# Ledger of designs, part 94: designed miniproteins, single chains, continued (5)

Each design is a single chain, and the fold is of that chain. pLDDT is the mean over its residues in the fold that is shown.

## One batch from the design tools (miniprotein)

Design m19271
Fold by ESMFold2-Fast:
Structure m19271 (fold): chain A 83 residues (1-83)
Amino acid sequence: LKRLDLVLELPETVGASDVSDVVTAHKGTITSLQLSPRLNSKNKLAFLSADLPESAIPGLLSDLEALGAKVLYLEVFPVQLES
């Protein structure tokens, strides 16, 4: 498992449920999701933290891009599973 921290720019038509569905489809678990409006844009920012298999990351990013999301920031952390 990896912890994935993303900052996404979402078009007006894409919301938290769409992002959640994509993460769940890739066997991810959302640990945090916050949406913030942009002052001069119909787009919004999404601050997403999720735990998912490393092998699922490319597919997750591809599906988010297919929704019209733009990845502004991406960081991947190891998740240490004890036992």
Scores: mean pLDDT 81

Design m19272
Fold by ESMFold2-Fast:
Structure m19272 (fold): chain A 61 residues (1-61)
Amino acid sequence: SRDEFLKEFLEKLELPEEYFEKIKSLLDMLNLSVDQLPSLSPEDLGLTEEEQKKRYEEVFG
């Protein structure tokens, strides 16, 4: 499911659980799927896991 994918994604990036609710709310507001994560999508940005984590911390931390 979408929630399972998002939880696995956060665990992989070692992001805190509060990011789950923030990202989920953002996706719901924009009517996006998890594979269409906006400007923070790892595949679209070609970022490493460490760079992905930094981006999320900059936006949501």
Scores: mean pLDDT 64

Design m19273
Fold by ESMFold2-Fast:
Structure m19273 (fold): chain A 87 residues (1-87)
Amino acid sequence: SDAEEVARVQILALEETRPPEATLVIVASPDTTRELQRKAVEEQLEALERLGVRIKDVKIVIMKGATEESIKMAEEIAEEVRKRLKE
């Protein structure tokens, strides 16, 4: 899925460059289920924590063909992440 591919690319970039801060990317795509989206986000969060990288921002990327349901799902997960970052 697009969410899993974006997560994989972001994690590889983090491991290679080890920046002080990074943007967490959440993808809204027609083929991404809620479970796959949550897994992709949790894998990114785990990598950021493990590498000591600060989350600068949470960004939603809307892919061509994204459904209203996939966009709403991405927004709900982004809000959950933003709440975690305030604690």
Scores: mean pLDDT 80

Design m19274
Fold by ESMFold2-Fast:
Structure m19274 (fold): chain A 102 residues (1-102)
Amino acid sequence: KKEEIKKAIEKFLEENKEALKKYITGVVLRDGFDEELAEEFAEKLVLAVSTEYDVEFSEEEFETVKKAIIDFIKENQDTLDKLTPEEFAKKLSEAIGKALEK
């Protein structure tokens, strides 16, 4: 189950890397880092992955992925515009994958 979630997230991020990076980078550059906005982004991303790949997140998995996304945005807020879409997708999927293994 965790492996299926990891693969679904990796595929979703790779397929949507340009749009996702543009959205979050634009928001962070315009308004600065906002934890509530990062939470909304994370929730929408998890819902999109769940719907697109028909994978079910447990409450624990959902919270783990959400936290990993928020932490990633917070840690990388000053460099998001310098990442390529490919680097963004890869680094974010790796951060989520590591969080899910604990």
Scores: mean pLDDT 79

Design m19275
Fold by ESMFold2-Fast:
Structure m19275 (fold): chain A 90 residues (1-90)
Amino acid sequence: SSEEREKQLEQAEEVVRDLERTVEAARASRDPAEARRLLEAAINRGELVIEQLDRLLADPTLSPEQRERARELKRRAERIREEGRELLAA
């Protein structure tokens, strides 16, 4: 239903915001072991959110507004994954 899709988008948005904060916490951390654990967790959780958003985007009945929101959230989650991997490689 439209309400279920809205709930899924709201949950994905909250997770993406949490992941963005987690990456910033990792950047600010003076403990390399803590930073590594935070980044690995953020990458793994980001992958799950991307998978959920891909399933949502596969729904042809998704409204144009919901589709745009899902695409933007996916871009943000992909950026988190990329930034996290770059920080781990450094």
Scores: mean pLDDT 89

Design m19276
Fold by ESMFold2-Fast:
Structure m19276 (fold): chain A 100 residues (1-100)
Amino acid sequence: MTIDEVVETIRSAVDWAIRQGKVTDGSDGEMRLIRGNLLGSVTNAAVAGALLGGEEEVIRTLDEEIERVRNSDAKQEVKDLTIETLRGSKELARAVAEAL
């Protein structure tokens, strides 16, 4: 996996979440699926990027995606969940880089 692939994975996962946020019924089941998919995609990509020495690029991408989510037309609950996941992934990327 390359840093470019990590960035693309994060952006694609966020794009998917924004699309889900436009159509979701807001049920606990749908919100759980959105959260699970985001955690699996974004968190793993952020950790992989930090391990590859791309911490700065990962953090920049996550900050850009947080702003994109805020500016989207997704439902507020999906925005909150997505931003929470992006912020958590940012902190994990920092922790991984510091541990190296």
Scores: mean pLDDT 87

Design m19277
Fold by ESMFold2-Fast:
Structure m19277 (fold): chain A 96 residues (1-96)
Amino acid sequence: NIDEIYKKVKELIENRKPENLKEAQELMKKNKEVREKIGEEGKKKLEEMLAILADVSRAEERLAVLLEIQRGAGRATPEAEEAIRANLAREQAARA
């Protein structure tokens, strides 16, 4: 059972889909033995991939919000894109 869960978690991480990475994180939370078997290196990889996906999702959310603001204010799309890049760079720097 633990070996099967461990293999599933590894496959979920390798697939790199948001839903699969979230499932891997949940399985690791529920199974201490699986966390220990994956080890610190595997945990770090999962955290890095989840952080990348969070950044992508946040960029998409910010783009959608800024496009709605542009629609209301009549602003140019390039300005919204630049604002997203600046905000993401700031957030990444704050986390580092």
Scores: mean pLDDT 66

Design m19278
Fold by ESMFold2-Fast:
Structure m19278 (fold): chain A 57 residues (1-57)
Amino acid sequence: GEEEALKEKAEALKAGAKEGLKVDPKVAQAEMDRIGLKLDDSLEEQIDAYLEAQKKA
């Protein structure tokens, strides 16, 4: 359903964040928030942690 579609978009954004981190990680984070990942706070935290780990890695 729509939740499944949002999850798939989040996965695509995580993959895209790998490329975004080369240029501007803040833009990738803003895009994820704009999509409205507030649907699942756990998913939001996982994505945020993933981006933070990638920035540090």
Scores: mean pLDDT 55

Design m19279
Fold by ESMFold2-Fast:
Structure m19279 (fold): chain A 90 residues (1-90)
Amino acid sequence: SEAIEFIVRKLLEEGLLRPEEAERLREEMLREVAASPSAARQAELAAAYLKLPEEKKKEIEEEVEKAKAAGGGKETMEKIAEKVLEKAKE
């Protein structure tokens, strides 16, 4: 999974994950995405979000906070997720 490999690589580059922990985390994430389409979607979203510039990340965080404050349900969260994926393609 490209998304999982990207996430693990970023965590290693940022010093948030030790090399000896990377293999275990990769295996755990791969098991979760293989078992669940929802987990696979979440991994793709996490990877896409991590690729965004800091300014775009802040915009997404503000959108999420506003949605939570307004009692936003699954439909609102899916629209935010779609924006993240589209911004990561640009």
Scores: mean pLDDT 75

Design m19280
Fold by ESMFold2-Fast:
Structure m19280 (fold): chain A 67 residues (1-67)
Amino acid sequence: SSESEELALRRAEQLFRQGRLEEAAADAKNLVKTSTDPAIRKRALELAARAYEALGRLEEAEKWRQE
């Protein structure tokens, strides 16, 4: 449901704020793959890109920004 996806996205954003960057990236990537909601997908794509950038994986971050 959209409510469960919103909760999952908020959890991934919280992981990012806690510096749990690999977990945040994994959760965001999963939301991009599983969600059909354009708003959730956009926010998950942005979070995945930010998490990879924070990990120093700049080429991977750019790939996610282009989706």
Scores: mean pLDDT 86

Design m19281
Fold by ESMFold2-Fast:
Structure m19281 (fold): chain A 82 residues (1-82)
Amino acid sequence: SAEELAERAYALARERAAGTVSDAALEGARAAALELLRGGYSVEETAEILARAARALSHDPARADLARALALVAEALRELAA
């Protein structure tokens, strides 16, 4: 399910973050992934959208935490889909 996939991606991203990314940012990235998956985007499309958002946000130091969370969740989704 979308819920199970988003939760697994969140868990993997959180483990890889190893405390370097806030729980709030990781939960925000999980919520974004879940919304896209529920909206009918494929796992690969969802991962690509989140990765692009991460790159766009990486230019703003105030959004660096969210950018890293989005990138980690995108990577986890790709691995879980393989």
Scores: mean pLDDT 88

Design m19282
Fold by ESMFold2-Fast:
Structure m19282 (fold): chain A 70 residues (1-70)
Amino acid sequence: KKEELEAQAKKYEEMSKHYKTLADNARGGAEAAAKIDPKEAEVYKSIADEFETKRDQYEKKANELKKEIE
């Protein structure tokens, strides 16, 4: 069971990292769009906020699993 929890924690860490990359890309898109179309920039900001929320959720899940296997 410990190996399964470690594998799951690693998957959650990978998901958190994936969503961090998506959030960073969306933030960049918002900056690029801001000078041309402020409405498009707000859409990118909203997307970045969603990805940041998922990043934090998976980070929390990974940390909780790590506590269980200590």
Scores: mean pLDDT 83

Design m19283
Fold by ESMFold2-Fast:
Structure m19283 (fold): chain A 55 residues (1-55)
Amino acid sequence: GMKLMEQAKKLEKEAEKLGDKAAGNIDDPVKLTTLLGQAKSLYTKSEELKKKATS
């Protein structure tokens, strides 16, 4: 099974992917905002999992 730190790194990679998609949609403010919000959510989850893994 995937350990918390490995899961956190995977979520961070997915957040980067969404950030790249957002950059491709700068002319669509609704889609841009949605993708950036999703990326931020994944980064937050990644940080929480890292805290659990190292605490």
Scores: mean pLDDT 79

Design m19284
Fold by ESMFold2-Fast:
Structure m19284 (fold): chain A 56 residues (1-56)
Amino acid sequence: MVHKVNPVLSEEEKEIQAELAELAAQPINKENIEKEMELGVRAVELAVKRTIERKE
């Protein structure tokens, strides 16, 4: 779930969210879980970077 204070995402963040949504539609297995976790970590890192750049 995205926080209400992040209304605009970078293109890379949007791509990651789209990939996560696609993975959520696939069967749950180890490969999909590992991929989802890697994408999730990257999404968080990008969100943190944007927050720092906004001085927030």
Scores: mean pLDDT 70

Design m19285
Fold by ESMFold2-Fast:
Structure m19285 (fold): chain A 66 residues (1-66)
Amino acid sequence: EVEEKLKELEEEKERLLKIAEEDGERMRKNRPEQFTEEMVEEIIESFKRMIESIYKLEKKNIEKKA
Protein backbone atom coordinates (compact mmCIF):
# COMPACT_ATOMS: atom_id res chain seq x y z
CA GLU A 1 0.00 0.00 0.00
CA VAL A 2 2.91 2.38 0.71
CA GLU A 3 4.22 1.66 -2.82
CA GLU A 4 0.80 2.52 -4.28
CA LYS A 5 0.73 5.82 -2.37
CA LEU A 6 4.23 6.73 -3.59
CA LYS A 7 3.22 5.90 -7.18
CA GLU A 8 0.05 8.03 -6.94
CA LEU A 9 2.07 10.88 -5.41
CA GLU A 10 4.64 10.78 -8.23
CA GLU A 11 1.90 10.70 -10.90
CA GLU A 12 0.11 13.63 -9.25
CA LYS A 13 3.35 15.64 -9.11
CA GLU A 14 3.99 14.96 -12.81
CA ARG A 15 0.45 16.06 -13.73
CA LEU A 16 0.79 19.31 -11.75
CA LEU A 17 4.21 20.05 -13.27
CA LYS A 18 2.69 19.57 -16.74
CA ILE A 19 -0.16 21.95 -15.86
CA ALA A 20 2.39 24.46 -14.53
CA GLU A 21 4.29 24.32 -17.84
CA GLU A 22 1.06 24.78 -19.86
CA ASP A 23 -0.01 27.72 -17.68
CA GLY A 24 3.52 29.09 -18.06
CA GLU A 25 3.16 29.09 -21.85
CA ARG A 26 -0.11 31.01 -21.51
CA MET A 27 1.59 33.55 -19.24
CA ARG A 28 4.42 34.01 -21.75
CA LYS A 29 1.94 34.46 -24.63
CA ASN A 30 -0.37 36.86 -22.74
CA ARG A 31 2.30 38.67 -20.70
CA PRO A 32 1.10 42.10 -19.49
CA GLU A 33 3.43 45.01 -20.40
CA GLN A 34 4.10 45.69 -16.70
CA PHE A 35 5.75 42.26 -16.35
CA THR A 36 9.15 41.52 -17.87
CA GLU A 37 9.97 38.15 -19.44
CA GLU A 38 12.31 37.58 -16.47
CA MET A 39 9.48 38.15 -13.99
CA VAL A 40 7.23 35.67 -15.78
CA GLU A 41 10.01 33.04 -15.86
CA GLU A 42 10.65 33.57 -12.12
CA ILE A 43 6.93 33.07 -11.36
CA ILE A 44 6.81 29.86 -13.42
CA GLU A 45 10.03 28.54 -11.85
CA SER A 46 8.83 29.37 -8.32
CA PHE A 47 5.55 27.54 -8.95
CA LYS A 48 7.38 24.43 -10.18
CA ARG A 49 9.78 24.54 -7.21
CA MET A 50 6.83 24.82 -4.84
CA ILE A 51 5.18 21.75 -6.38
CA GLU A 52 8.42 19.73 -6.15
CA SER A 53 9.04 20.83 -2.55
CA ILE A 54 5.52 19.87 -1.42
CA TYR A 55 5.75 16.43 -3.03
CA LYS A 56 9.27 15.83 -1.70
CA LEU A 57 7.99 16.47 1.83
CA GLU A 58 4.93 14.23 1.33
CA LYS A 59 7.16 11.45 -0.06
CA LYS A 60 9.38 11.62 3.05
CA ASN A 61 6.30 11.41 5.29
CA ILE A 62 5.04 8.30 3.46
CA GLU A 63 8.49 6.65 3.45
CA LYS A 64 8.80 7.26 7.20
CA LYS A 65 5.92 4.80 7.72
CA ALA A 66 7.71 2.08 5.76
Scores: mean pLDDT 78

Design m19286
Fold by ESMFold2-Fast:
Structure m19286 (fold): chain A 114 residues (1-114)
Amino acid sequence: MPLMEKAIELAKEVVQLLKEQGLTQAAEEIEEHVKKAEEAYKKGNYEEAIRHLARAAMIAALTLEKQGLFEAAEQVFRELGLALDALDNGDLEEAVKHLTKAFEIAKQALKEQL
């Protein structure tokens, strides 16, 4: 599965888990950035897609922190930082890899709360 499509699907799974927990505002904000990432990806604007996924990951990390999931939030922030560093160095594949890990961490932390 292409890494970008995997990152988008994982972000959508995070949105669904947030909705199931009643965290509707955070879910809606992430969903809007995921939608913009998909639109940018379809247009071949990979850098813009990555920046929208990075904003989604930041909202996920802040939401985990507010829920008291501090270890998971810290791990998501670390992966987000690595993704942004990779993006700034022009390594789009490495940036998407780290965003994929960020959403996997957020998904697992939220599933453990249900």
Scores: mean pLDDT 89

Design m19287
Fold by ESMFold2-Fast:
Structure m19287 (fold): chain A 97 residues (1-97)
Amino acid sequence: STIDEEIEKIINEELEKFKEKLKKLYPDEQEQKKLEAIARFLLGSAALMKLLGESKEEILEAIEKLLEEEGVPEEVKKLILEAVEKIYEKIEELEKK
């Protein structure tokens, strides 16, 4: 696989884990779709920021500010920030190869 394909795989894997956890917290399908869209955008943005050489701390700070602006509930913020951290770690390991 190309590096781009591996990164997309990492993002999609973390997004699917997020979606499964989200369904347990929010049974409302409209709220789920909104939060999934926000997560998809932010996880992709975090991956791009990592590829552009931003630090883990800079990425987490940027994502947290965006989550605050969108009024995302605290429990969902924590899930997205955990997913961002996992994406950073997985891309960092990929770059070492």
Scores: mean pLDDT 84

Design m19288
Fold by ESMFold2-Fast:
Structure m19288 (fold): chain A 66 residues (1-66)
Amino acid sequence: MPSEAEVEASLIRMERAIVKTNLPNSAGQQALELLDQAIRAVEDAGDLATGRRLVAQARQILDSNS
């Protein structure tokens, strides 16, 4: 059974790959930076709360520019 942090990080990496492919503009770049920070928070620090908050911020930026 993978850890919750490993599952969360994998899901964030998948979302990052989709964003990178579809949104090469400045909003997409900002979202990618937030997703990179979220991955590091989850993988390096084990901080799921911070990771989820950063993902929510990235999604808000993407939703506003979709």
Scores: mean pLDDT 77

Design m19289
Fold by ESMFold2-Fast:
Structure m19289 (fold): chain A 68 residues (1-68)
Amino acid sequence: MPTIEEQAQKIVDEAKKMLDAGVPVQDVADKVSKRALELLKQAKTQEEKQVVLKALEEVSRMLDEASK
């Protein structure tokens, strides 16, 4: 079973691949948000939650750049 860190990294990697493939920013945001919320529900420690939040921050930065 993938760790929280591995799942968070996959969210970032998948978002980057979708943006590189020309998927609309809104569609990427919707998919990432759903997956990140499920991952946050699985996070048991503050450290695990911080890993997910850091991944979301990275994706948010990518989405911001892609929309401008």
Scores: mean pLDDT 81

Design m19290
Fold by ESMFold2-Fast:
Structure m19290 (fold): chain A 110 residues (1-110)
Amino acid sequence: GVGTGTLSGTVKKGEGEATLTVSGFKAGTWTIEAGGVALGENSKLPGGVRAVAPGAVVPEGGTATVTAKVYVGDLVEPGKAKFGGAVAAYDANGKVKSVAGLEGELEVVG
C-alpha cells in the first residue's frame, strides 16, 4: 500500500518546528524531508512549505512521529493553513527509501 504523511503544529513565519507523522515507511534511520504548498485561510495565493527531520527513526511497522524543522514561505498569511505535497525518507547516501503524499494543517503565527 501507499504510505501517508501528516504535518501539524503551530509555526512562526520563516522557521519553526512541527510534528511530522509518517506511515507505511521502511524501518530504519533516515533523513525525512517534506515539501509542498500551503493555502492559508486568509491567503489569496499558496505559499511553499518545507520540513526536515534528520536522523528520524522509523520502527518496525513503518509508523513514526518526529519533530521536523519547518520553513513557511512569505505568501502564507497568519492563521490556519492547509497544505499538500510529498514526504520522502533518504538514506545516508541520499537514496530515496520511502515516499508518501503529505497533508495537514499548520497554525501560522506572524
Scores: mean pLDDT 81

Design m19291
Fold by ESMFold2-Fast:
Structure m19291 (fold): chain A 75 residues (1-75)
Amino acid sequence: MHPLQGLSLDEIEARVRAGLDVMLADWRRSTDPEAMRRRIEEVLRLILESMREFGTPEQVKAVERLVRETLEEME
């Protein structure tokens, strides 16, 4: 059973946001921000692939927005 199946939109958004906040904090404290950014981008790609496979269109849209906002903060 996929960990994101059966969660509400709000629960998925809250869990993804909490994970993204940790990743951003790690990036801000990194001595190699470029390497950390590349690692985070790979993780974000896997999260989006998982959401597109198992999520509803509304859940995918919410996660895509959060991923985009996170990538923009790392510019």
Scores: mean pLDDT 78

Design m19292
Fold by ESMFold2-Fast:
Structure m19292 (fold): chain A 76 residues (1-76)
Amino acid sequence: SYEEILERYVKEVEKLVEQAREQGLSPDEIEGLMHVYIQELVREGKTEHGLTPDQVRELARKMSDIVHKAVEELRK
């Protein structure tokens, strides 16, 4: 279901952000890396999972929010 895809992608993004932090990547490096990865997940959701435009927008927003929040915390 869409809810399962959303939950899985959100958790994957959270995990990758934490791994990048643990590896000592800078806020800018994390933001750049995750931007590319999110673009790939959005494409996959649209083309391979058949998500609607509204679902794709929600997915992209939630994933981007996770990255922005983590990056802001690292800049403090």
Scores: mean pLDDT 83

Design m19293
Fold by ESMFold2-Fast:
Structure m19293 (fold): chain A 111 residues (1-111)
Amino acid sequence: AFVTTPEHERAAEAALEVLRKKIDELIKNSSPEVQKMLEELKAVLDQARAAGATPIGLLLLASELFREIAEKVNDPEEQEKLRKLSDAAQRAVELAIEGKTPEEAVKAVEE
């Protein structure tokens, strides 16, 4: 494990807010089955946050859940979008832990 600072968690929180907006956008553009899985993913993240999960912890959880959904999805385009979101969430954690700014962490999720 690692020791996080308030600065690391601020960068992660900024990235998480952008990731949540991307999840909402993906829900609008996905098949009904994938929409349901993404809504369940959002509920899991909300429950984890309510239980005291850190922004870094929430990004790591989101990365894992996106990968699990990608394995269940049959459409290659939807699968690729989910894999990219998983990788983006993991990259945001790496940047936050490296002490990068909130702006730099956000760019990892926007790309």
Scores: mean pLDDT 84

Design m19294
Fold by ESMFold2-Fast:
Structure m19294 (fold): chain A 89 residues (1-89)
Amino acid sequence: GPDPADLARARALVEEAAPAILAAAEAGDTQTALDVIDRLRAEVSTLADEVARTVALYGLDQLRAAVEAGTLTARHVDGLIAMLDALAA
């Protein structure tokens, strides 16, 4: 299965950044939300495990699309965390 340390790192990065992404999106500050997601994407891209990296990048692309559409909610973040947790089980 995927590396547990890389899954834990991806999860921690998402959880740490989520409040800033959600706050910026709620305020209509789309550019700030996208900038935070793009920094997360760069950090996640350094993960050695291909599965952890691919799933996290996919989830971040979904968050990015939701920000651009103005539809981002905490449920999108929860969904990404749930995907990472399912891989760790």
Scores: mean pLDDT 89

Design m19295
Fold by ESMFold2-Fast:
Structure m19295 (fold): chain A 110 residues (1-110)
Amino acid sequence: SLEERIRELIERAREILERLGELLDPELFARLREVFERLVELTQRVLAGEVSYKEAVEELEELKLELIDVYDEIMNDPRASEEAKELAREFMEVMMEIMGAIYEYMKEQE
């Protein structure tokens, strides 16, 4: 199910985030963690039917912009290792997959 796929993607993102916590600047890591935690909270509200399509789409777009902003800062940070940058790329890809799966889930509930 899409619900199960979303849960699996969230766990994959969590594992990547834990590895990034050991490699990234604490401030950049805290910002990535905040975006992740907000996405998880939104996902729980969507799966519980507690948020409208319009509200969910608006919050997803805000989270996407924040994710891109932090990702760009990591990629341009001269302190970030190539391993950290590669994991940040993987994290961004998984986060985008979660957002896409949430969108598909909401479309199927209409």
Scores: mean pLDDT 88

Design m19296
Fold by ESMFold2-Fast:
Structure m19296 (fold): chain A 105 residues (1-105)
Amino acid sequence: SLREKVLKIVEAVENGDEETFKKIFDEIYKEHGVEGLKRLLEALVLKGFIDALSGDLETARKYFEAAVKLVEYAKEKGIKLTFDGKEIDPEELRLSLERFLKSAP
């Protein structure tokens, strides 16, 4: 399921397992296309926000790192991920999420 792949991607990024990360990314893209990657990105960012607002900054950081890694790798493969019609830049995303973590309780 997509949910199981979300958890595996977070674990792969946390452990620096590039091979597993790329395999899961490619499986999601093959099975669900760009829309699957967009849903994965939204799930990672939302979960990170929820965890940060609940005071779990450690878990929030893991989800945000996975979200940034997802956008970086998509860009490397020429896959465009958009939000509200604008292409997501991985560096802008990283900075925005870092700023949010600093403002979280």
Scores: mean pLDDT 83

Design m19297
Fold by ESMFold2-Fast:
Structure m19297 (fold): chain A 67 residues (1-67)
Amino acid sequence: SEKVKEEAIKEIDEYAKKVKEKTSEEQAEIMEGFAEIAKERIEEVSPEGAKKIAEGVKALAEKLIKE
């Protein structure tokens, strides 16, 4: 559903914001690039695919924040 994709995009934006606030400028730029590609890809996939993309972005954000 469209709502699932909207929630996935919102989660991606929230994780990108957390990385920007908690890490270096370089890590924030890396995350921003991945977030942009992920949001673009969500427009082209199923709701299940959107959830998987958001999970991937979350995993990346968690790794960058733990650095």
Scores: mean pLDDT 83

Design m19298
Fold by ESMFold2-Fast:
Structure m19298 (fold): chain A 70 residues (1-70)
Amino acid sequence: MLEKLRALYAELAAKYGEAQSEEEIEKAREETLNRLAELFGLPKPKNEEEAKKVEKEIQEKLKEVMEKAA
């Protein structure tokens, strides 16, 4: 799990580094949220309210992964 998460972050960080405009950065952010949701088996958000819900769930799962890696 942690290794897959690190690989995903590295891939997404590369996309952020290639982003030349605010529009591209926003797309990278949206893709990051969707990819993390997929990794944790969460549904892709359909609206802003669901996006906040999914983001909170991702943060909780990330804490668990980091605690297990300690």
Scores: mean pLDDT 72

Design m19299
Fold by ESMFold2-Fast:
Structure m19299 (fold): chain A 72 residues (1-72)
Amino acid sequence: MSQEIIDEVRKANEELENTDLTPEQERAETVRIIADALRKIGELFLEWQLEKAKKEGNEKAVAFYEESLRRS
């Protein structure tokens, strides 16, 4: 696990080294990637809960998660 994460980070650093980005551009891109990932994780969690509620026939939970997804 830890070694796989280290290898992934090293690969990402090697790809980044080949892009000739300025430090400012690299920081802006990193922040954007992290923000996008956090948003997608939140949406995936809500979608997973919505599908689970639909399978269980829980109409109140379905309405709640659909409203939450509309607000995100």
Scores: mean pLDDT 69

Design m19300
Fold by ESMFold2-Fast:
Structure m19300 (fold): chain A 100 residues (1-100)
Amino acid sequence: SSAAAEELRRLVAELRELLERFLAGEISYDEFVERVGELHRRIMSLIEDEEAARRIEEELKAMVLYLGEYHDTGDPRAAERAREHMERLEALVEEYIRAA
């Protein structure tokens, strides 16, 4: 539905904002993990296609993995990898919405 598509876009935008706020040092890693966990559950609940859900979840998990590496090491390359996975997640969500 259009309402589900709007909510999905809103949740993905909130995920992007959390990523950028974490990378800017505005929120703690623990706060980031808690908020991302809730967004992950809500995003997955709106995706009915199993293949789309799998691909989107893989990009989300990869983003979180690289943000964990960035938290541990401070390596800007880990932050760059996290952003690349976020961009792929955003693209997959838009593809899913357009195909629905």
Scores: mean pLDDT 90

Design m19301
Fold by ESMFold2-Fast:
Order: sequence, then C-alpha cells, then structure tokens
Structure m19301 (fold): chain A 95 residues (1-95)
Amino acid sequence: MEADRERLLAFARENAATMEPRELRLETMRLGIDLANKLPEEEIQKEIDELKARRPEIEKLAGHPVSDASAYTAARLRIIGDYMQMGLDAADEVL
C-alpha cells in the first residue's frame, strides 16, 4: 500500500508541470485502478475475509443473506475505490 502511494505521488510530481490539472487527476486515478488490479490474490483475500467476518452485521442491516460472490465483488470495488482516492490525493498534493 505505502509503495503504491509513493508510486502515485512520483507519477503526479513527474507530470504536474506538463499536464492540465484535470488531466493529471484522471491519469493518476487510472494508474490507481491499474495498481489495484495488479494486487496479489493474498491482499484481495484479506479484504474478503474482513467482509466475511462482518457478514452478520451486514446481513442484519440489509435484512437478507449476503453471498460469497457478493462479498468478493464488494471487496474488489472497495479496493478499486481506495486506489482511485489515493490517485486523486496524490494529484491534489502536487497541484
């Protein structure tokens, strides 16, 4: 995670002088998504395990059972969202 954050910051710093602010934000978000998609299976499994541990809370709030497939999809979307935000934060830090 920290190494990926540093990579996003390095990209933003390298390109801040040559890109429009909107373009820098978009390209840094795109790099974030690419990094999220390259995470090892073990990191994805950790997020799935955390969601499974919280399944009784989630099912209570939702009022229905939550499938393993739904937990996997939720874990993937959460990771992608976090990495998109890290990309935006990196762009905003250098702008």
Scores: mean pLDDT 77

Design m19302
Fold by ESMFold2-Fast:
Structure m19302 (fold): chain A 76 residues (1-76)
Amino acid sequence: MAEVEELIKKLEELGKEGSPLLAALAEGAIFRTRGAAEEDEEKGIETGREELERVEEYKKKVEAQREAAEKAAEEA
């Protein structure tokens, strides 16, 4: 349970940092992680780690896209 709650906390923090879309992705990830943990704690931990990685990867892609857009606008 402690590992699952820590993963959920990290997902909640990621959702607070940005766009409504990132918040929605984090909420879905938390829901899936909790559902898996209710069935099997080990599966919950595994799911939480995979979901956290996916949300973090999405955040990095969005930040990279924003930086590219800022550079393109600056050149225009």
Scores: mean pLDDT 77

Design m19303
Fold by ESMFold2-Fast:
Structure m19303 (fold): chain A 75 residues (1-75)
Amino acid sequence: SSLRKELERLGGLVKELYKHQNDKAKVKEILEKVKKEKERVEKEFSGEIRDILITTFDGVIDTAEKVLAGEKIER
């Protein structure tokens, strides 16, 4: 499933975010990767799959931006 592959890819980025949450430079790199993947998904997918993926990507982006603002994220 294309949805499964995209969620697995995003899951890898989330694991890197948790691993490097105390490294602002790494968190910024991960955030930019997540934003680029979101832009790709917006162009390549449509319908329910796109909506699920965009909502999930937005949640990860919000979390990464909060980490950069100095908030802690729970593992």
Scores: mean pLDDT 82

Design m19304
Fold by ESMFold2-Fast:
Structure m19304 (fold): chain A 80 residues (1-80)
Amino acid sequence: MEELLRRARELMREAEKKNVHPITLTDLDAVLRATPLFLRGEESATVPVRGVSGAVTDWTVTREQVEAMLRNAEALMKNQ
């Protein structure tokens, strides 16, 4: 999980430089919010997620889902 947090922080810094899609920024923000909770021993994390419409919804994510979100963000940034 510490490695995932480090990777997410690096991607967020690169995202700021590349002017990436808002969905990618939202996914990275969710990963950065959830990962510290997993490092504290939580099995799941509830984080606020902003949709494209600007609506905020709380959703519960697992460590596996957060890892998938990070991989998706990495892929989207490479394709931009």
Scores: mean pLDDT 71

Design m19305
Fold by ESMFold2-Fast:
Structure m19305 (fold): chain A 61 residues (1-61)
Amino acid sequence: ATVEVEVREENGQPVLRVRGEHPDSPEAQAALDALGQFMDELRRRRERGQTLPVGTRAVFR
């Protein structure tokens, strides 16, 4: 499955915009889980006052 992700910042928080072709597939689910962990890291970086990689886009297949 293909999952497209874009990192944005909304109301001072990192937000993922996700588009999935088959969101119920095991591969898509694994990609979403990894993205959730990445979001947690971005939140921690923001809490430490570090710059967020806003505008980054990735495609997971």
Scores: mean pLDDT 65

